Designed miniproteins, single chains, continued (3). Designs and how they scored, part 87

Each design is a single chain, and the fold is of that chain. pLDDT is the mean over its residues in the fold that is shown.

## One batch from the design tools (miniprotein)

Design m11190
Fold by ESMFold2-Fast:
Structure m11190 (fold): chain A 70 residues (1-70)
Amino acid sequence: GIERIREYAKRNEERAKEFDKRLLEIIRKKDVAAAEKLIEELEPDLDDLIHAQFVSFARMIIAIEKIEER
């Protein structure tokens, strides 16, 4: 019952932390190629809300960097 929900939440928290770590490195290094790779990895399953969130953030980073270079 409840224990399965807690384990699922913990796994989702660990996944979100890993994606957050990757996103912070992308922002820190302004690494558009790494942002595009993250989108390619996550966009096949956008029904996963964590994937959808991080794809949106990565797309925003790419858009900002492309504006700053022009």
Scores: mean pLDDT 78

Design m11191
Fold by ESMFold2-Fast:
Structure m11191 (fold): chain A 74 residues (1-74)
Amino acid sequence: SPELVALLDAFNAAVEAGDFDTALEILRQILSRLSPEEAALLKAGVLQYLDWLTAQHPERAAEFARLRAEVEAL
């Protein structure tokens, strides 16, 4: 949906900006709109995205590892 696309874009922007509190709040909003199966797939995709960001920005590895742990706990 257009609303989910906008939320995903906002999530990506918040992650890249280091605004992880905002990113987690947006992710919770997205997950609340999905089935359990869809939510699990999105979480897996987000974790893969964070792994990719860590490879591209190794200087930010520690902060992305903290965000990754919080995403896994959702």
Scores: mean pLDDT 88

Design m11192
Fold by ESMFold2-Fast:
Structure m11192 (fold): chain A 96 residues (1-96)
Amino acid sequence: SMAEKIREIAERFIERVVELVERYRAGELSREQFLQELARAATEFIDELVAAGVPESQAARLVQALLQTLMANLDAPVEELREALRATAEAEIAKL
């Protein structure tokens, strides 16, 4: 279904974000590199959502909500960050 496809796209974005956070915490990415890679991942996520039939304004809202959750949980343990991102995704996808 469309909802299942959107959840799969969101899960890939969440895992990409978690990977970037782990690399940032390990000192493999500077803060500037982390933000650049995050911006790239966010753009690719919007493009995938739009290609899947999500209106661009709704795709942008979902991305913004996930980025806000990320920033609020940037220092949280990885599993708590992942759970927070998944909870935000489910809540926002339910509004689509």
Scores: mean pLDDT 90

Design m11193
Fold by ESMFold2-Fast:
Structure m11193 (fold): chain A 68 residues (1-68)
Amino acid sequence: TPLSWLESLKRMLETLKKMKEAGADPEVIREQAEALYDLAEKLYKTSKDPEEKEEAKKIAEEAKKIAE
């Protein structure tokens, strides 16, 4: 079964955190964090599920902090 959009975003966030902890290039980390933020914000704006919106919002906020 294909991953849900939310599950894919959660995996992307986890991978991004691991890359940062491993000392990956800050430019690559920022670019991927910005992409994750855009995807999470899109899910937040388009979803009608309150639980999915809350999870997407948290992913967007964490991605934004990583991009800074």
Scores: mean pLDDT 83

Design m11194
Fold by ESMFold2-Fast:
Formats: C-alpha cells, structure tokens, sequence
Structure m11194 (fold): chain A 74 residues (1-74)
C-alpha cells in the first residue's frame, strides 16, 4: 500500500464531500467505494488506489462544476 491512511482519507473526503457523504475509516467500506469507482470506469477491480483510480477521483468531468462525476457510482 503506497498511500498513507491520511492521504487516502483526504482523497475519499474530497470525493465524499463532492457527493455530500461522510467518509468511513472502515477498510471494508473504503475498499467497496474504490471497487465501485473502478467498475464504473472500466478499471481493474483491485480495491487499491492505483494511478488510474487516483486520476479518476481527481479528474474534473462535469464542465458546469469542474468536478468529477462520482454520483452514479453510489
């Protein structure tokens, strides 16, 4: 695992904030969220925040808000 718990919490906090959700510190809930994201974007379902998963979380997709579209994943 390359990411610290703090860095992972920041990535999830940003994504959850965009979706209006409170991030969980549970590794099972974190893994489930990452797998859903990977499945929706057609990435390998590793449950880890790899480079492609990180890019998907951070890339703005909505031209109106400049934010990534993560609502359809939850």
Amino acid sequence: MEYSAEELAELLGRGAFELGLTPSTSPEATRAFIIRLQREYGLPETGEVDEATRAALLTPRDPATGRGDLRGLL
Scores: mean pLDDT 57

Design m11195
Fold by ESMFold2-Fast:
Formats: structure tokens, C-alpha cells, sequence
Structure m11195 (fold): chain A 60 residues (1-60)
């Protein structure tokens, strides 16, 4: 379960990623909603997809 502080940090990171063009607006909205609602399952699924994309780009 995410604390309120962890939720705020997550929201800031998502906004920065969206502004940098690393994720779409639609993906950012889904992540923000999942953080606000405490939907850990959705957050884990979206994090998994982001890691796969990072691997394709050779970042990890």
C-alpha cells in the first residue's frame, strides 16, 4: 500500500515523464488515477510495461 507521501512523489514523477515525452498523456492519466485510488495491481502492470519499453531502448 502506498503512503500519502509516496503517492505525491509518484504523481510528480509521472508529470515529469509526460512532459519529457517518455509516456503518453493517456498512460499518464491511468497512472495518476491508479496512484490516487491506491490500485497497486494497475501500478505494477504499468510499471512492468514501462520496464519492457526501457529494455527496448537499452536503458536497462
Amino acid sequence: MLSEVQKLVGLADIEEARKAGLISEEEAEKLIEAIRNGDVETLQELARKAREKAKELGLI
Scores: mean pLDDT 68

Design m11196
Fold by ESMFold2-Fast:
Structure m11196 (fold): chain A 73 residues (1-73)
Amino acid sequence: MVEEIKRLLDEASVADPDTAVELLNKARELASKITDPEEKEEVKQYVIEAAQRVTDPAVRAALKKLLNVVLEA
């Protein structure tokens, strides 16, 4: 699951904004199923790193939603 989320984040980083938002929404659904604290921290760090490279407002909003799900879980 963590590796799939990372793959979706990597794909989103090279996609157009609309496709990137769809990929990040899928990653968010997968992230909501993570219960292990170590896996949550790994996804959190990856999302933070990805957010530093993104300038599109819609993609940044999707990354923020993904990060919030990881922090809630």
Scores: mean pLDDT 80

Design m11197
Fold by ESMFold2-Fast:
Structure m11197 (fold): chain A 91 residues (1-91)
Amino acid sequence: AAMEARRAALAAEVRAAAARAEATNTEEARREAAVLRLRALAEVLRDEGLDEVAARLEELAERVAAGELTDEELAAEIAAIAAEVAAALAA
């Protein structure tokens, strides 16, 4: 119940940030939306027992928050993590 409520709250926050990023179209708003999405996904993956992948998403979120990644670098890192998640879920 508490974890479900936290998940729902994170999903709502991610949707709000994504809508704001689309509406404002600023680098800061897009970065904030990306950070929240990565953190929300990390929470979901940790709840599913994928702690190692969740830790990588948290690290990626910190790098995005610091402005250390270009949009192209972020897309490449997300694609790599998505491949690892797909492999883990297929096992």
Scores: mean pLDDT 74

Design m11198
Fold by ESMFold2-Fast:
Structure m11198 (fold): chain A 58 residues (1-58)
Amino acid sequence: GKAAARKSVEAAEKALKEGDAAAGLTGAYHAERVAREVGDEESAKRARELKEEALKRL
């Protein structure tokens, strides 16, 4: 459900804040997939932003 999408986004965001760009990238890919499956467009958009941020740090 939407709670799973939100938790996945939060996990990816936390990894990036802690400096783990690889974990942040993996988490963001997972979060986008979950968000799309449940129709949470805001979480999907946030996950895409986190993917771009993680790629800039790699």
Scores: mean pLDDT 82

Design m11199
Fold by ESMFold2-Fast:
Parts: structure tokens; sequence; C-alpha cells
Structure m11199 (fold): chain A 85 residues (1-85)
């Protein structure tokens, strides 16, 4: 079974960013410490250009797992977008 986090990743891959966020939020309602769900939610916010929401979500992911390279690399991209505004 893919679970809610796997479904959120699938929605993100399909470029359904709104559904990716909804499914990630459902996963986080079950497990607030789901680093993968937080990372997918951050990626979906980034694609929607919601950079402040993306940054907050990725900071939460990195507070739980500082070694999450995917979240760290995306946070650097979000910070670059915010600095360019």
Amino acid sequence: AAGKTGQAQGAYNARDYEQAIQLADEALAIDPNDVRALTVKGEAYYKQKKYEEALKTLDQALSLNPNNKRAAELKAKVEAELAAQ
C-alpha cells in the first residue's frame, strides 16, 4: 500500500500540487513527524510559488531530520527565490 504520503508524492508527480498538499496534510494528521510528507508539501508549495509556506514546511522537515538532503536542497532554492523578490 502506498499510504497517504505515497499518494501525496503521486499527486505531486502528476503536477496536482493542491491535491499533493491535501494528501500530505492527511498524512501529517496521522503522523506529524512524517518528514517525507513535509518534504512533498514543501515541494508542492514551491511549485505554487508559495515560498513562505514552503520555507516554513521545509524548516519543520529539517528540524526533524537535519540530514534530509532533498529538503535542504529545496530550502536553498526557496531562499534564493525569496532573496530575488
Scores: mean pLDDT 86

Design m11200
Fold by ESMFold2-Fast:
Structure m11200 (fold): chain A 90 residues (1-90)
Amino acid sequence: SEAEELIKKAKELLKSDDPEKALEAARLGLEAARLALAAGDKELAREGARVALEGALKALKSDDKDIILKAIGLTIGAIGLAYEAGAKSV
């Protein structure tokens, strides 16, 4: 699926120490989580959200203010999607 392909690409980007690649991994993980939720795949959505959070937290270690600000937004988005994927039974 498109979501699975995005998660694979994001995981490859996370192997780099480059904060820009970590930020891209976070964006791809977040998009994968959105696509998985739209398809009703909560397990894949949680995986995409986890990858997005990992990338965003890695990007927060950057000293670039623009990367940090984008990473904060992606962190919030990843938490929201993880909650939606996990909390719909409450």
Scores: mean pLDDT 84

Design m11201
Fold by ESMFold2-Fast:
Structure m11201 (fold): chain A 64 residues (1-64)
Amino acid sequence: SAEELIKKAIDLAKQGKWTEAIRLVKEAMEKYGLSLEEIYEMAVKLGADPQLAADLVLAVKLES
């Protein structure tokens, strides 16, 4: 599910594994049609710190 991919991406980002985290976010965007705004909202809802969620979204935007 999209939530499973984003939860795993959050856990990877917390470990400093940004390349892997970005890959999973891009996979969720491709498979489920999610925008970066929707990724941010989902990450926060799943318990990510808002700053970490913002950093994850920015990292994906910069690698696109």
Scores: mean pLDDT 86

Design m11202
Fold by ESMFold2-Fast:
Structure m11202 (fold): chain A 70 residues (1-70)
Amino acid sequence: GTEEALELAYRALKAVERGDFETARELLEELLKLVSTDEAKTILRFVAEKYGFSQETLDRALALLEELEK
């Protein structure tokens, strides 16, 4: 559901923030099982703004998501 997607996005952004890119990739892969890539990008931006993640953290999470899109 939407709540699960938001939680996965939050956990992925937290993993990126601490430099745990392996865990971030795994969480983003789980997010992509629930929502489209465009929806995942929207959710990541929403969660980053709501919870005060840095632009650098958001940009890195979006870059990892693009790598998984392939």
Scores: mean pLDDT 87

Design m11203
Fold by ESMFold2-Fast:
Structure m11203 (fold): chain A 77 residues (1-77)
Amino acid sequence: DKDKIVDEAMAEVERLTAQGDLRGAAEVFEKAAEELKDDPKVAASLYRAAARLYELAGDFDKAKELEKKAKEYEKKA
């Protein structure tokens, strides 16, 4: 159930961001996007969310990589 994967990822991200673990939160969204590749619109939104969290964590190379992935999946949607 993709809704369950998204809901679980959102809850874990909220927990990690509350603890200041922005990189950990980004990794959760990246993993959820990989699991939901068959839904390109949802995958694109999750890759964008992960990219933003990596950017806030100072991981600019990873943020740029995932923003590129988000655009690719958005084109498939």
Scores: mean pLDDT 86

Design m11204
Fold by ESMFold2-Fast:
Structure m11204 (fold): chain A 58 residues (1-58)
Amino acid sequence: MEELRKKLREAALKGDFEEALRLMREMEEYLVNVLGIPRSRAVSIAIGELIRAIGDSL
């Protein structure tokens, strides 16, 4: 998770939002497959991480 968060911040910082969206999908898969979090909750978490990354880049 921390590695994915770092990569997401880097992608947002350089304006590579296609890469940021790909990383969000990787976070969703990690949350569902490793932690057993329901898909809808995993999506909400991933979106929150993207919003945080964009905020950090501003």
Scores: mean pLDDT 78

Design m11205
Fold by ESMFold2-Fast:
Structure m11205 (fold): chain A 78 residues (1-78)
Amino acid sequence: MAERLRELAERIAGLRGEGEEEVRRAAELLREAARAEEAGDRRKAAALYTAAALILIGGAFEGSRAAEEALRLLREAE
């Protein structure tokens, strides 16, 4: 799982356009989630993943295409 979270974070971090700040922050949280998963801290990993998803949901709701695309990538990675 940790490797998948890191791959997802890298793909999301590469997204550009309106809302890229939110997307970048979400990617950072996903990288932290991957590290927590590698350390065996599943609860911390879940909390960080949830925080990243909420940031992207908020960005998409505000009209960020980058956040909307990042959310699509999250759904594909489930």
Scores: mean pLDDT 79

Design m11206
Fold by ESMFold2-Fast:
Structure m11206 (fold): chain A 92 residues (1-92)
Amino acid sequence: SLEEEFIEELLERVGAVLDAAGVPEEVRERFLERLREYLEEALKIPDPRQALMKLARELVELGDELGLPEATVGQILQVAAELWAELEARLA
């Protein structure tokens, strides 16, 4: 499905951002696992703007929980927003 392709692409790109930032493998795996859960929940929300806003808040909170640098969280949010816009365009 387009939704599953979106989840897989976002997880791959976020994984690359975390690896480039030097985030330890254990922390990276925990982040990606939680991100998949957040994405599956967000995709159930009918309003795409509300879904993206909820996802952004959850990603900021998760980054804080796991001690990620603010710049790294910012890059992840940018990637999520870009891929979300692409998904919306394909579903239109």
Scores: mean pLDDT 86

Design m11207
Fold by ESMFold2-Fast:
Structure m11207 (fold): chain A 96 residues (1-96)
Amino acid sequence: MSERLRIETEISVVEIAVAAAKVAVSRTEGEHAPALLAALDAALDAVAAAGAEPSPENLRAAAEALRRLAELARAAGDAELAALAERAAENLERLA
């Protein structure tokens, strides 16, 4: 397969997963929900930027935003979101 197509596909999978997580978090009420929504928005913006221009800098920025999301999710007790965000960050770092 073309490396570009592989990179674009992996970024798209991450974007879909993070967007779905944002919908789930937006439907919950909790002490951590505003911080999680802000981190999800930051991660979506960074992943979208990497999708538009998959440079090493944009991929690393997206991975860093996802790691921040993972740490906030762990603090909120959302182990599934933390695992999703950490895996997504690792996948994007491997593409950089």
Scores: mean pLDDT 83

Design m11208
Fold by ESMFold2-Fast:
Structure m11208 (fold): chain A 59 residues (1-59)
Amino acid sequence: ADELLAQAEEFERRAEEYLREAERLRARGDDFSADILEGMAALLRGIAAFLRKKAEKVA
């Protein structure tokens, strides 16, 4: 249970880093690369939410 929650936190952290990089790329006019990073961040957040739900059920 704790392992799943720790993994979810790690994925959320990585998603936040990707979003920061995406904002930096957009400021430079690289919307295409920023869009890709935002998509990856959304996927990581989705996986993290799924893992968090699983961790709560395996208490």
Scores: mean pLDDT 82

Design m11210
Fold by ESMFold2-Fast:
Structure m11210 (fold): chain A 69 residues (1-69)
Amino acid sequence: MDKQLQEQIKRLETEDHVVIVEGESKEEAEKKALEALAAHPDRIVLPVSSKEEKLKVIDAHEAKRAAEA
């Protein structure tokens, strides 16, 4: 697995209180995201169904944070 991707996820979880939830399908990812949001309503939950989408979502979130900071 990509070390950079894991480090980015940990940074988002620890610094931005963002949780990335992975599913084998879009429906599974959304279901897990709703469960995670219910357990941690103070966090931003981002559902992803593929490794490529996970990377794009993380990059987009980090880019947006940097632009808005």
Scores: mean pLDDT 71

Design m11211
Fold by ESMFold2-Fast:
Structure m11211 (fold): chain A 57 residues (1-57)
Amino acid sequence: MVEEAVELAKKGDDKKAIELIVELGKKDVYKALEAAEGIVKLGKEKTAAEAMKKINE
């Protein structure tokens, strides 16, 4: 699931990547953080930040 979120972001499907990270955060916040870190490493800091913001809501 972490790898799936990173792959979606890599393909440019940022909306699905964000949705998957939010779902991960509901079950395991550490997995959501791991996925967000992977997306940051792709140079997509804004996408990762948006996902983390939605988890905190």
Scores: mean pLDDT 80

Design m11212
Fold by ESMFold2-Fast:
Structure m11212 (fold): chain A 76 residues (1-76)
Amino acid sequence: MEVIEARSLDEAVRKLEEVIAKEGIAHVELYVNGERVGSLTAGGVVSTDPRVLEALQPLAEKAVAGPKSLVLRIEE
């Protein structure tokens, strides 16, 4: 499974937007500082971290269903 590493939420948004623009999304597992906080699909985003939920909601709305699964890790 592909892993996207980001040092900030802004970097995570930018990197994930590049993937969403190129590929259909099946599933994105969301991690902040090593803790699983939620997931994103073409159907939407769920997260226990409200900053992550707010930042990734527009990307979930742009996402189309497809085969790509990955992990997004945010280290702050």
Scores: mean pLDDT 83

Design m11213
Fold by ESMFold2-Fast:
Structure m11213 (fold): chain A 65 residues (1-65)
Amino acid sequence: SEAIEDIKKKLEIWVSNTPSKEEALKKIEEMKQYLEEKKKENPEAQEWVDKLLEVLDEIEKKLKE
C-alpha cells in the first residue's frame, strides 16, 4: 500500500531527527500501545493497524541494531 510506504518513510525521517535512541524507542512503544487500543475499539481497522504495527516493529528493530 502506498499509504503504508509513505507512513514508513515519514516515521524513518522522524526517528532520524529524534535527539536520542532511547526517546525514539519510547515514542515507538507509546504509538504501538495506542494502535493496539484503537484496534480493539475498531475491529474494521484491524488489517490497516496490523500493517502500521509491522512498520513500527521494523523501525524498532533497526534502532536496536
Scores: mean pLDDT 77

Design m11214
Fold by ESMFold2-Fast:
Structure m11214 (fold): chain A 87 residues (1-87)
Amino acid sequence: SELSLEAEILEAFGRMQMWLGDKTGDKALYERAIELFEKAAELAIEAEDYELAARAYRNLAEAYEKLGDKEKAEKYRKLAEEAEKKA
């Protein structure tokens, strides 16, 4: 669907921001990645693409871990597990 395609594109852009954040140490890049992954997860859930939603949630967990937000990282890891069970 168009929603799944848009979600995949947003996920790819988010992964690019994560890579740049890792190279530069600029935490703003992880914050930008979070915004992209949140939109990707939302669109994936709307499309009932639970495999894509699980990937987006795993990416959110990684990004929050990079920011030191352990509590949100754990939340999104659990959401990824739930989405994988529906896939």
Scores: mean pLDDT 90

Design m11215
Fold by ESMFold2-Fast:
Structure m11215 (fold): chain A 81 residues (1-81)
Amino acid sequence: MSEELLAEAEIGLYMMQAAVYDKIAERALKQGNVEEAKKWYQKAIDAYRKAAELARQSGRTDLAEIAERNYKEAEEKLKSL
């Protein structure tokens, strides 16, 4: 139980980091800084991918699917720039 809670916390930290990076990218894009936006979307993708990997390794398919949807959305945003 405590080990599973630590794994969930670690997944959550990567998800939160990714969400912050995504918001920074959106702010950069609103300011017209496309290169800065690309940088932060890439960081968000990397963090979501790490969350998905950890979730799959810990058997948390629910969290993995959420993380996978989020990094795919970030990838689509990056591709549109």
Scores: mean pLDDT 85

Design m11216
Fold by ESMFold2-Fast:
Structure m11216 (fold): chain A 58 residues (1-58)
Amino acid sequence: GVVERVAQHDAGMTPEELREMVRAVEEGDEETLRRLAEKYGLSVEQARNLALAILEEE
């Protein structure tokens, strides 16, 4: 969706990494969420909010 495409462009995340982040939020996997957030210079809260926005669009 639009949010997913914007995240790829602005954060430089691959589609696979965006899907991994969404699954981490759905499953409560804070370790994966933190790892992806750190890799892309996001806070854990920013990464969670981005994942939730992608989930709501789908």
Scores: mean pLDDT 73

Design m11217
Fold by ESMFold2-Fast:
Structure m11217 (fold): chain A 64 residues (1-64)
Amino acid sequence: DEKRKKILELIGEILRLIGEILDLEEQLKKETDPEEKERLEKEIEELKERREELLEELEELEEE
């Protein structure tokens, strides 16, 4: 079933992104340099946007 395979692949990608976001958020909490904080915040935002896109794609596949 191609649909199930694609759903599992999307779930795998989403889980990887969640892990990356959590790691960066922990780094951000410990960071004291303002320039590094800004860089980490920007990277976290970009990964969160990617996560939202994949979640929307997953929702659309489940509705089919």
Scores: mean pLDDT 83

Design m11218
Fold by ESMFold2-Fast:
Structure m11218 (fold): chain A 57 residues (1-57)
Amino acid sequence: AKQKAIDYLRKGVVAYHEGDLEKAKEYFEKAIEYATKAGNEQTKEAAEKLLEEVEKE
């Protein structure tokens, strides 16, 4: 459960570096979803901040 949130967070970062902002946004949204289900506040906060950065571009 906890691993899925981290995996999606990493996939989002990779997509962001590849310039695929739409895919990065989808992965960060999934990271938030799984982090919330797992009670992983740290990963949830990290994903929320990264999603906000992507949305500013």
Scores: mean pLDDT 80

Design m11219
Fold by ESMFold2-Fast:
Structure m11219 (fold): chain A 92 residues (1-92)
Amino acid sequence: GAEEVARVAREVARRLRELARRARALGTPEGERLAEVLERAAREAEEVARDPEGVAKEAGVSAEELARALRRGGEAALAQAERGIAAAEAAA
């Protein structure tokens, strides 16, 4: 339900902000640009957490479908970003 969507969205936002901090810590222009993209994505996830039912309604899906999409899509995107940042950290 809406509580599950809010919890998933909050967790995704938290992880995006952590990755943004790591990207910025690289001290490169590329890292700074990636941090800005991740922080924008975190703000979008935080908006979903504030009004999960409204977001689901605008998207034309149920809260359960939105929670599933956020979990699957969020985990895949976060894993990809984390791999890229970890590789850059190892190369520095």
Scores: mean pLDDT 82

Design m11220
Fold by ESMFold2-Fast:
Structure m11220 (fold): chain A 93 residues (1-93)
Amino acid sequence: EVEEALELAFSEDPEKRLEGIRKLIKIAGTSKDPEVRKEAILGLGRVSQEDPDELVRATAALALAVILTTMKNSKDPEDRKLAKEVEKELEKL
């Protein structure tokens, strides 16, 4: 569930943060629920700005860019719409 992944991604424990980030990437790429996918993508956006480790921030930013680019180029109009909606929310971070 996205709530567990978010809690792990912002843990004080670096190992738990990495586990959470991996779960967020999977949810963002594979969830059938648009709202859950949106929460995972926004979570990755926050990691890219807030994680104490510069390399982890860069990795989250790269994963986010790949996910959004894939969604924008999707044959599914709903994926393209979700990508635009999430980009607007990411600008608020």
Scores: mean pLDDT 83

Design m11221
Fold by ESMFold2-Fast:
Structure m11221 (fold): chain A 76 residues (1-76)
Amino acid sequence: KIDKAIELLKEALEHVRRGDRSGAKEVLQKLIEEAKDIPIVVLGARAALEHLDRGDYERAIKVLEGTINTLKILKK
């Protein structure tokens, strides 16, 4: 469900903000598997993983925040 995806995205975002790349990647990989039916979540999580693999935490944060905001609108 959208609520669970938002929770996992927020969890991944907190890991990234703390500099915990491994924790963030684990949460994002779990999110991709659990939210396969929500394309925007899969795309956002994959984009964030790509930025984390490049060491670009700032862009990973921006992608995760954007995905969370989009899901909040869709949940209305």
Scores: mean pLDDT 83

Design m11222
Fold by ESMFold2-Fast:
Parts: C-alpha cells; structure tokens; sequence
Structure m11222 (fold): chain A 80 residues (1-80)
C-alpha cells in the first residue's frame, strides 16, 4: 500500500538511509498516481526529492541522487 511505503520511507530517513527512503517515496508516488490521487502522488514525489537532496548534500551517491531528483520533478510536472 502506498501509505505503508511512505511510513517505511520515513523510518529509513530516521536511520539516515536517504537513498532507500527516496526510492520508497518514488514507489509511493507511482502507486498514488495510478490510483488517480495526483495530490498525494505529488506529495510523495516531493518527499523523494527532499530525501535524495539530503543524500546528495552528504555525498551519498551524488550522480544517482541528482538523476532521481530530475525524474521526480518530471513526474510532478506531468501531474500539474
């Protein structure tokens, strides 16, 4: 369930696992978008961007983090 993916992502962020948290938020956004809940999908993708941005600032897989931020921004643009 998308809500469970968000909750698990928040747990991973508390553990400092920002890339893994971002991945779960991206999956949650995809599930919300498929369900037609564009508002929750945008919120989940925004959480993913914030998680990947934290990973980037900490030097954790910066190239992957930047690419994933771009992907999330693109998905948000399609839902506006």
Amino acid sequence: MADELVEKGEELEKEGKYVEAGELYMKAGEEYAKAGDNEKAIEAYQKAIDAYRKAYLLGIDPDLSIANIGDAEGKISKLK
Scores: mean pLDDT 84

Design m11223
Fold by ESMFold2-Fast:
Structure m11223 (fold): chain A 56 residues (1-56)
Amino acid sequence: MSKELLLEAEASVYLLAGIVLKSKEYAEKAVELARKSGSKGGEIIAEAAEKLIEEL
């Protein structure tokens, strides 16, 4: 299992937590982990988390 997939999965969990809890802290962590993944999925998660931060 690749480190990229693990970072992507962790980023998605933090993104969901940020949405549900309306937490900028969790959304910021989602961006950090998603960008570290370097994957296409990570890029999508990072964009979604950045938009969430702007709305919070």
Scores: mean pLDDT 82

Design m11224
Fold by ESMFold2-Fast:
Structure m11224 (fold): chain A 63 residues (1-63)
Amino acid sequence: MDEERRLAEDMLAEALKLAEEGESPGEAARKGLDKLYEMGNEKAAGLFAELAAQERERERKEK
């Protein structure tokens, strides 16, 4: 629901910030995903994974 989507979007924003600060994008995404699973919110974890995949596809198109 909306709560899961907002949580996934918040975690994506944190992952992007970590990547900007020098963390690898894969490690930043993994940390976000692990945190969502630790909270027991599998739906948010799935949404986060989908949003992260869309962001990677966007960057690939931009080269």
Scores: mean pLDDT 76

Design m11225
Fold by ESMFold2-Fast:
Structure m11225 (fold): chain A 86 residues (1-86)
Amino acid sequence: MTVVLTFRNLSPEQKEALLARARELAARGYDVEVREEGDTLTITIGNLSIEEVIAEELRAIGLGLDGADVEIKREGDTLTITVDFR
């Protein structure tokens, strides 16, 4: 399965933490693509198990509970998560 994570209105510290996580996943052999556009970061992670996809969905729900604006869409084998910290 594939997860597409889009984070908007990131602080510099949040962006550095997410980039570090993306590099760690790539180093562990995951298929990771990163796009950085100002304070927006899009991370695409391929070849995830269903359990790993559920873990990403639960992380996004946690961010929503902490006050971020979160949109989650599941379409076939792709989970798309948009998180806006504004």
Scores: mean pLDDT 81

Design m11226
Fold by ESMFold2-Fast:
Structure m11226 (fold): chain A 68 residues (1-68)
Amino acid sequence: SLEEEIKKLEERIEEIEKEIEKLKEELKKAKEEGDEEKARELELEIQILEGIKALLEAMKAFLEKQAE
């Protein structure tokens, strides 16, 4: 059902938010240690996950309109 799909998207968004938070903490540590290569890799991973999150949020908004 649309309601079940919306719920799955909400759960996935929450999982991605947790992953982003963890990576941001790792990024802060990499920057403090002067590990420029690791910092760049973490910044890219964060950017990709933020993009995926934005897509999932857009999909959720679309499905919510269909459920009305």
Scores: mean pLDDT 88

Design m11227
Fold by ESMFold2-Fast:
Structure m11227 (fold): chain A 59 residues (1-59)
Amino acid sequence: MTDEEIEKLKKFLVEKYGIPELEADSIAQALKDGVITREQLAEYLEKKYGISKEELEKI
């Protein structure tokens, strides 16, 4: 995943789903550092916020 795609994901989470900017920043940094995979993020967002994998594929 590119840095540009990660920044786009962060903006999407904050603006469309109202996720706190600090939490979105932490998610973006974890993805950039390879601490979390895209699949693990998708599962987390689905369980906590109800965001489907299909919504994440739009990014």
Scores: mean pLDDT 77

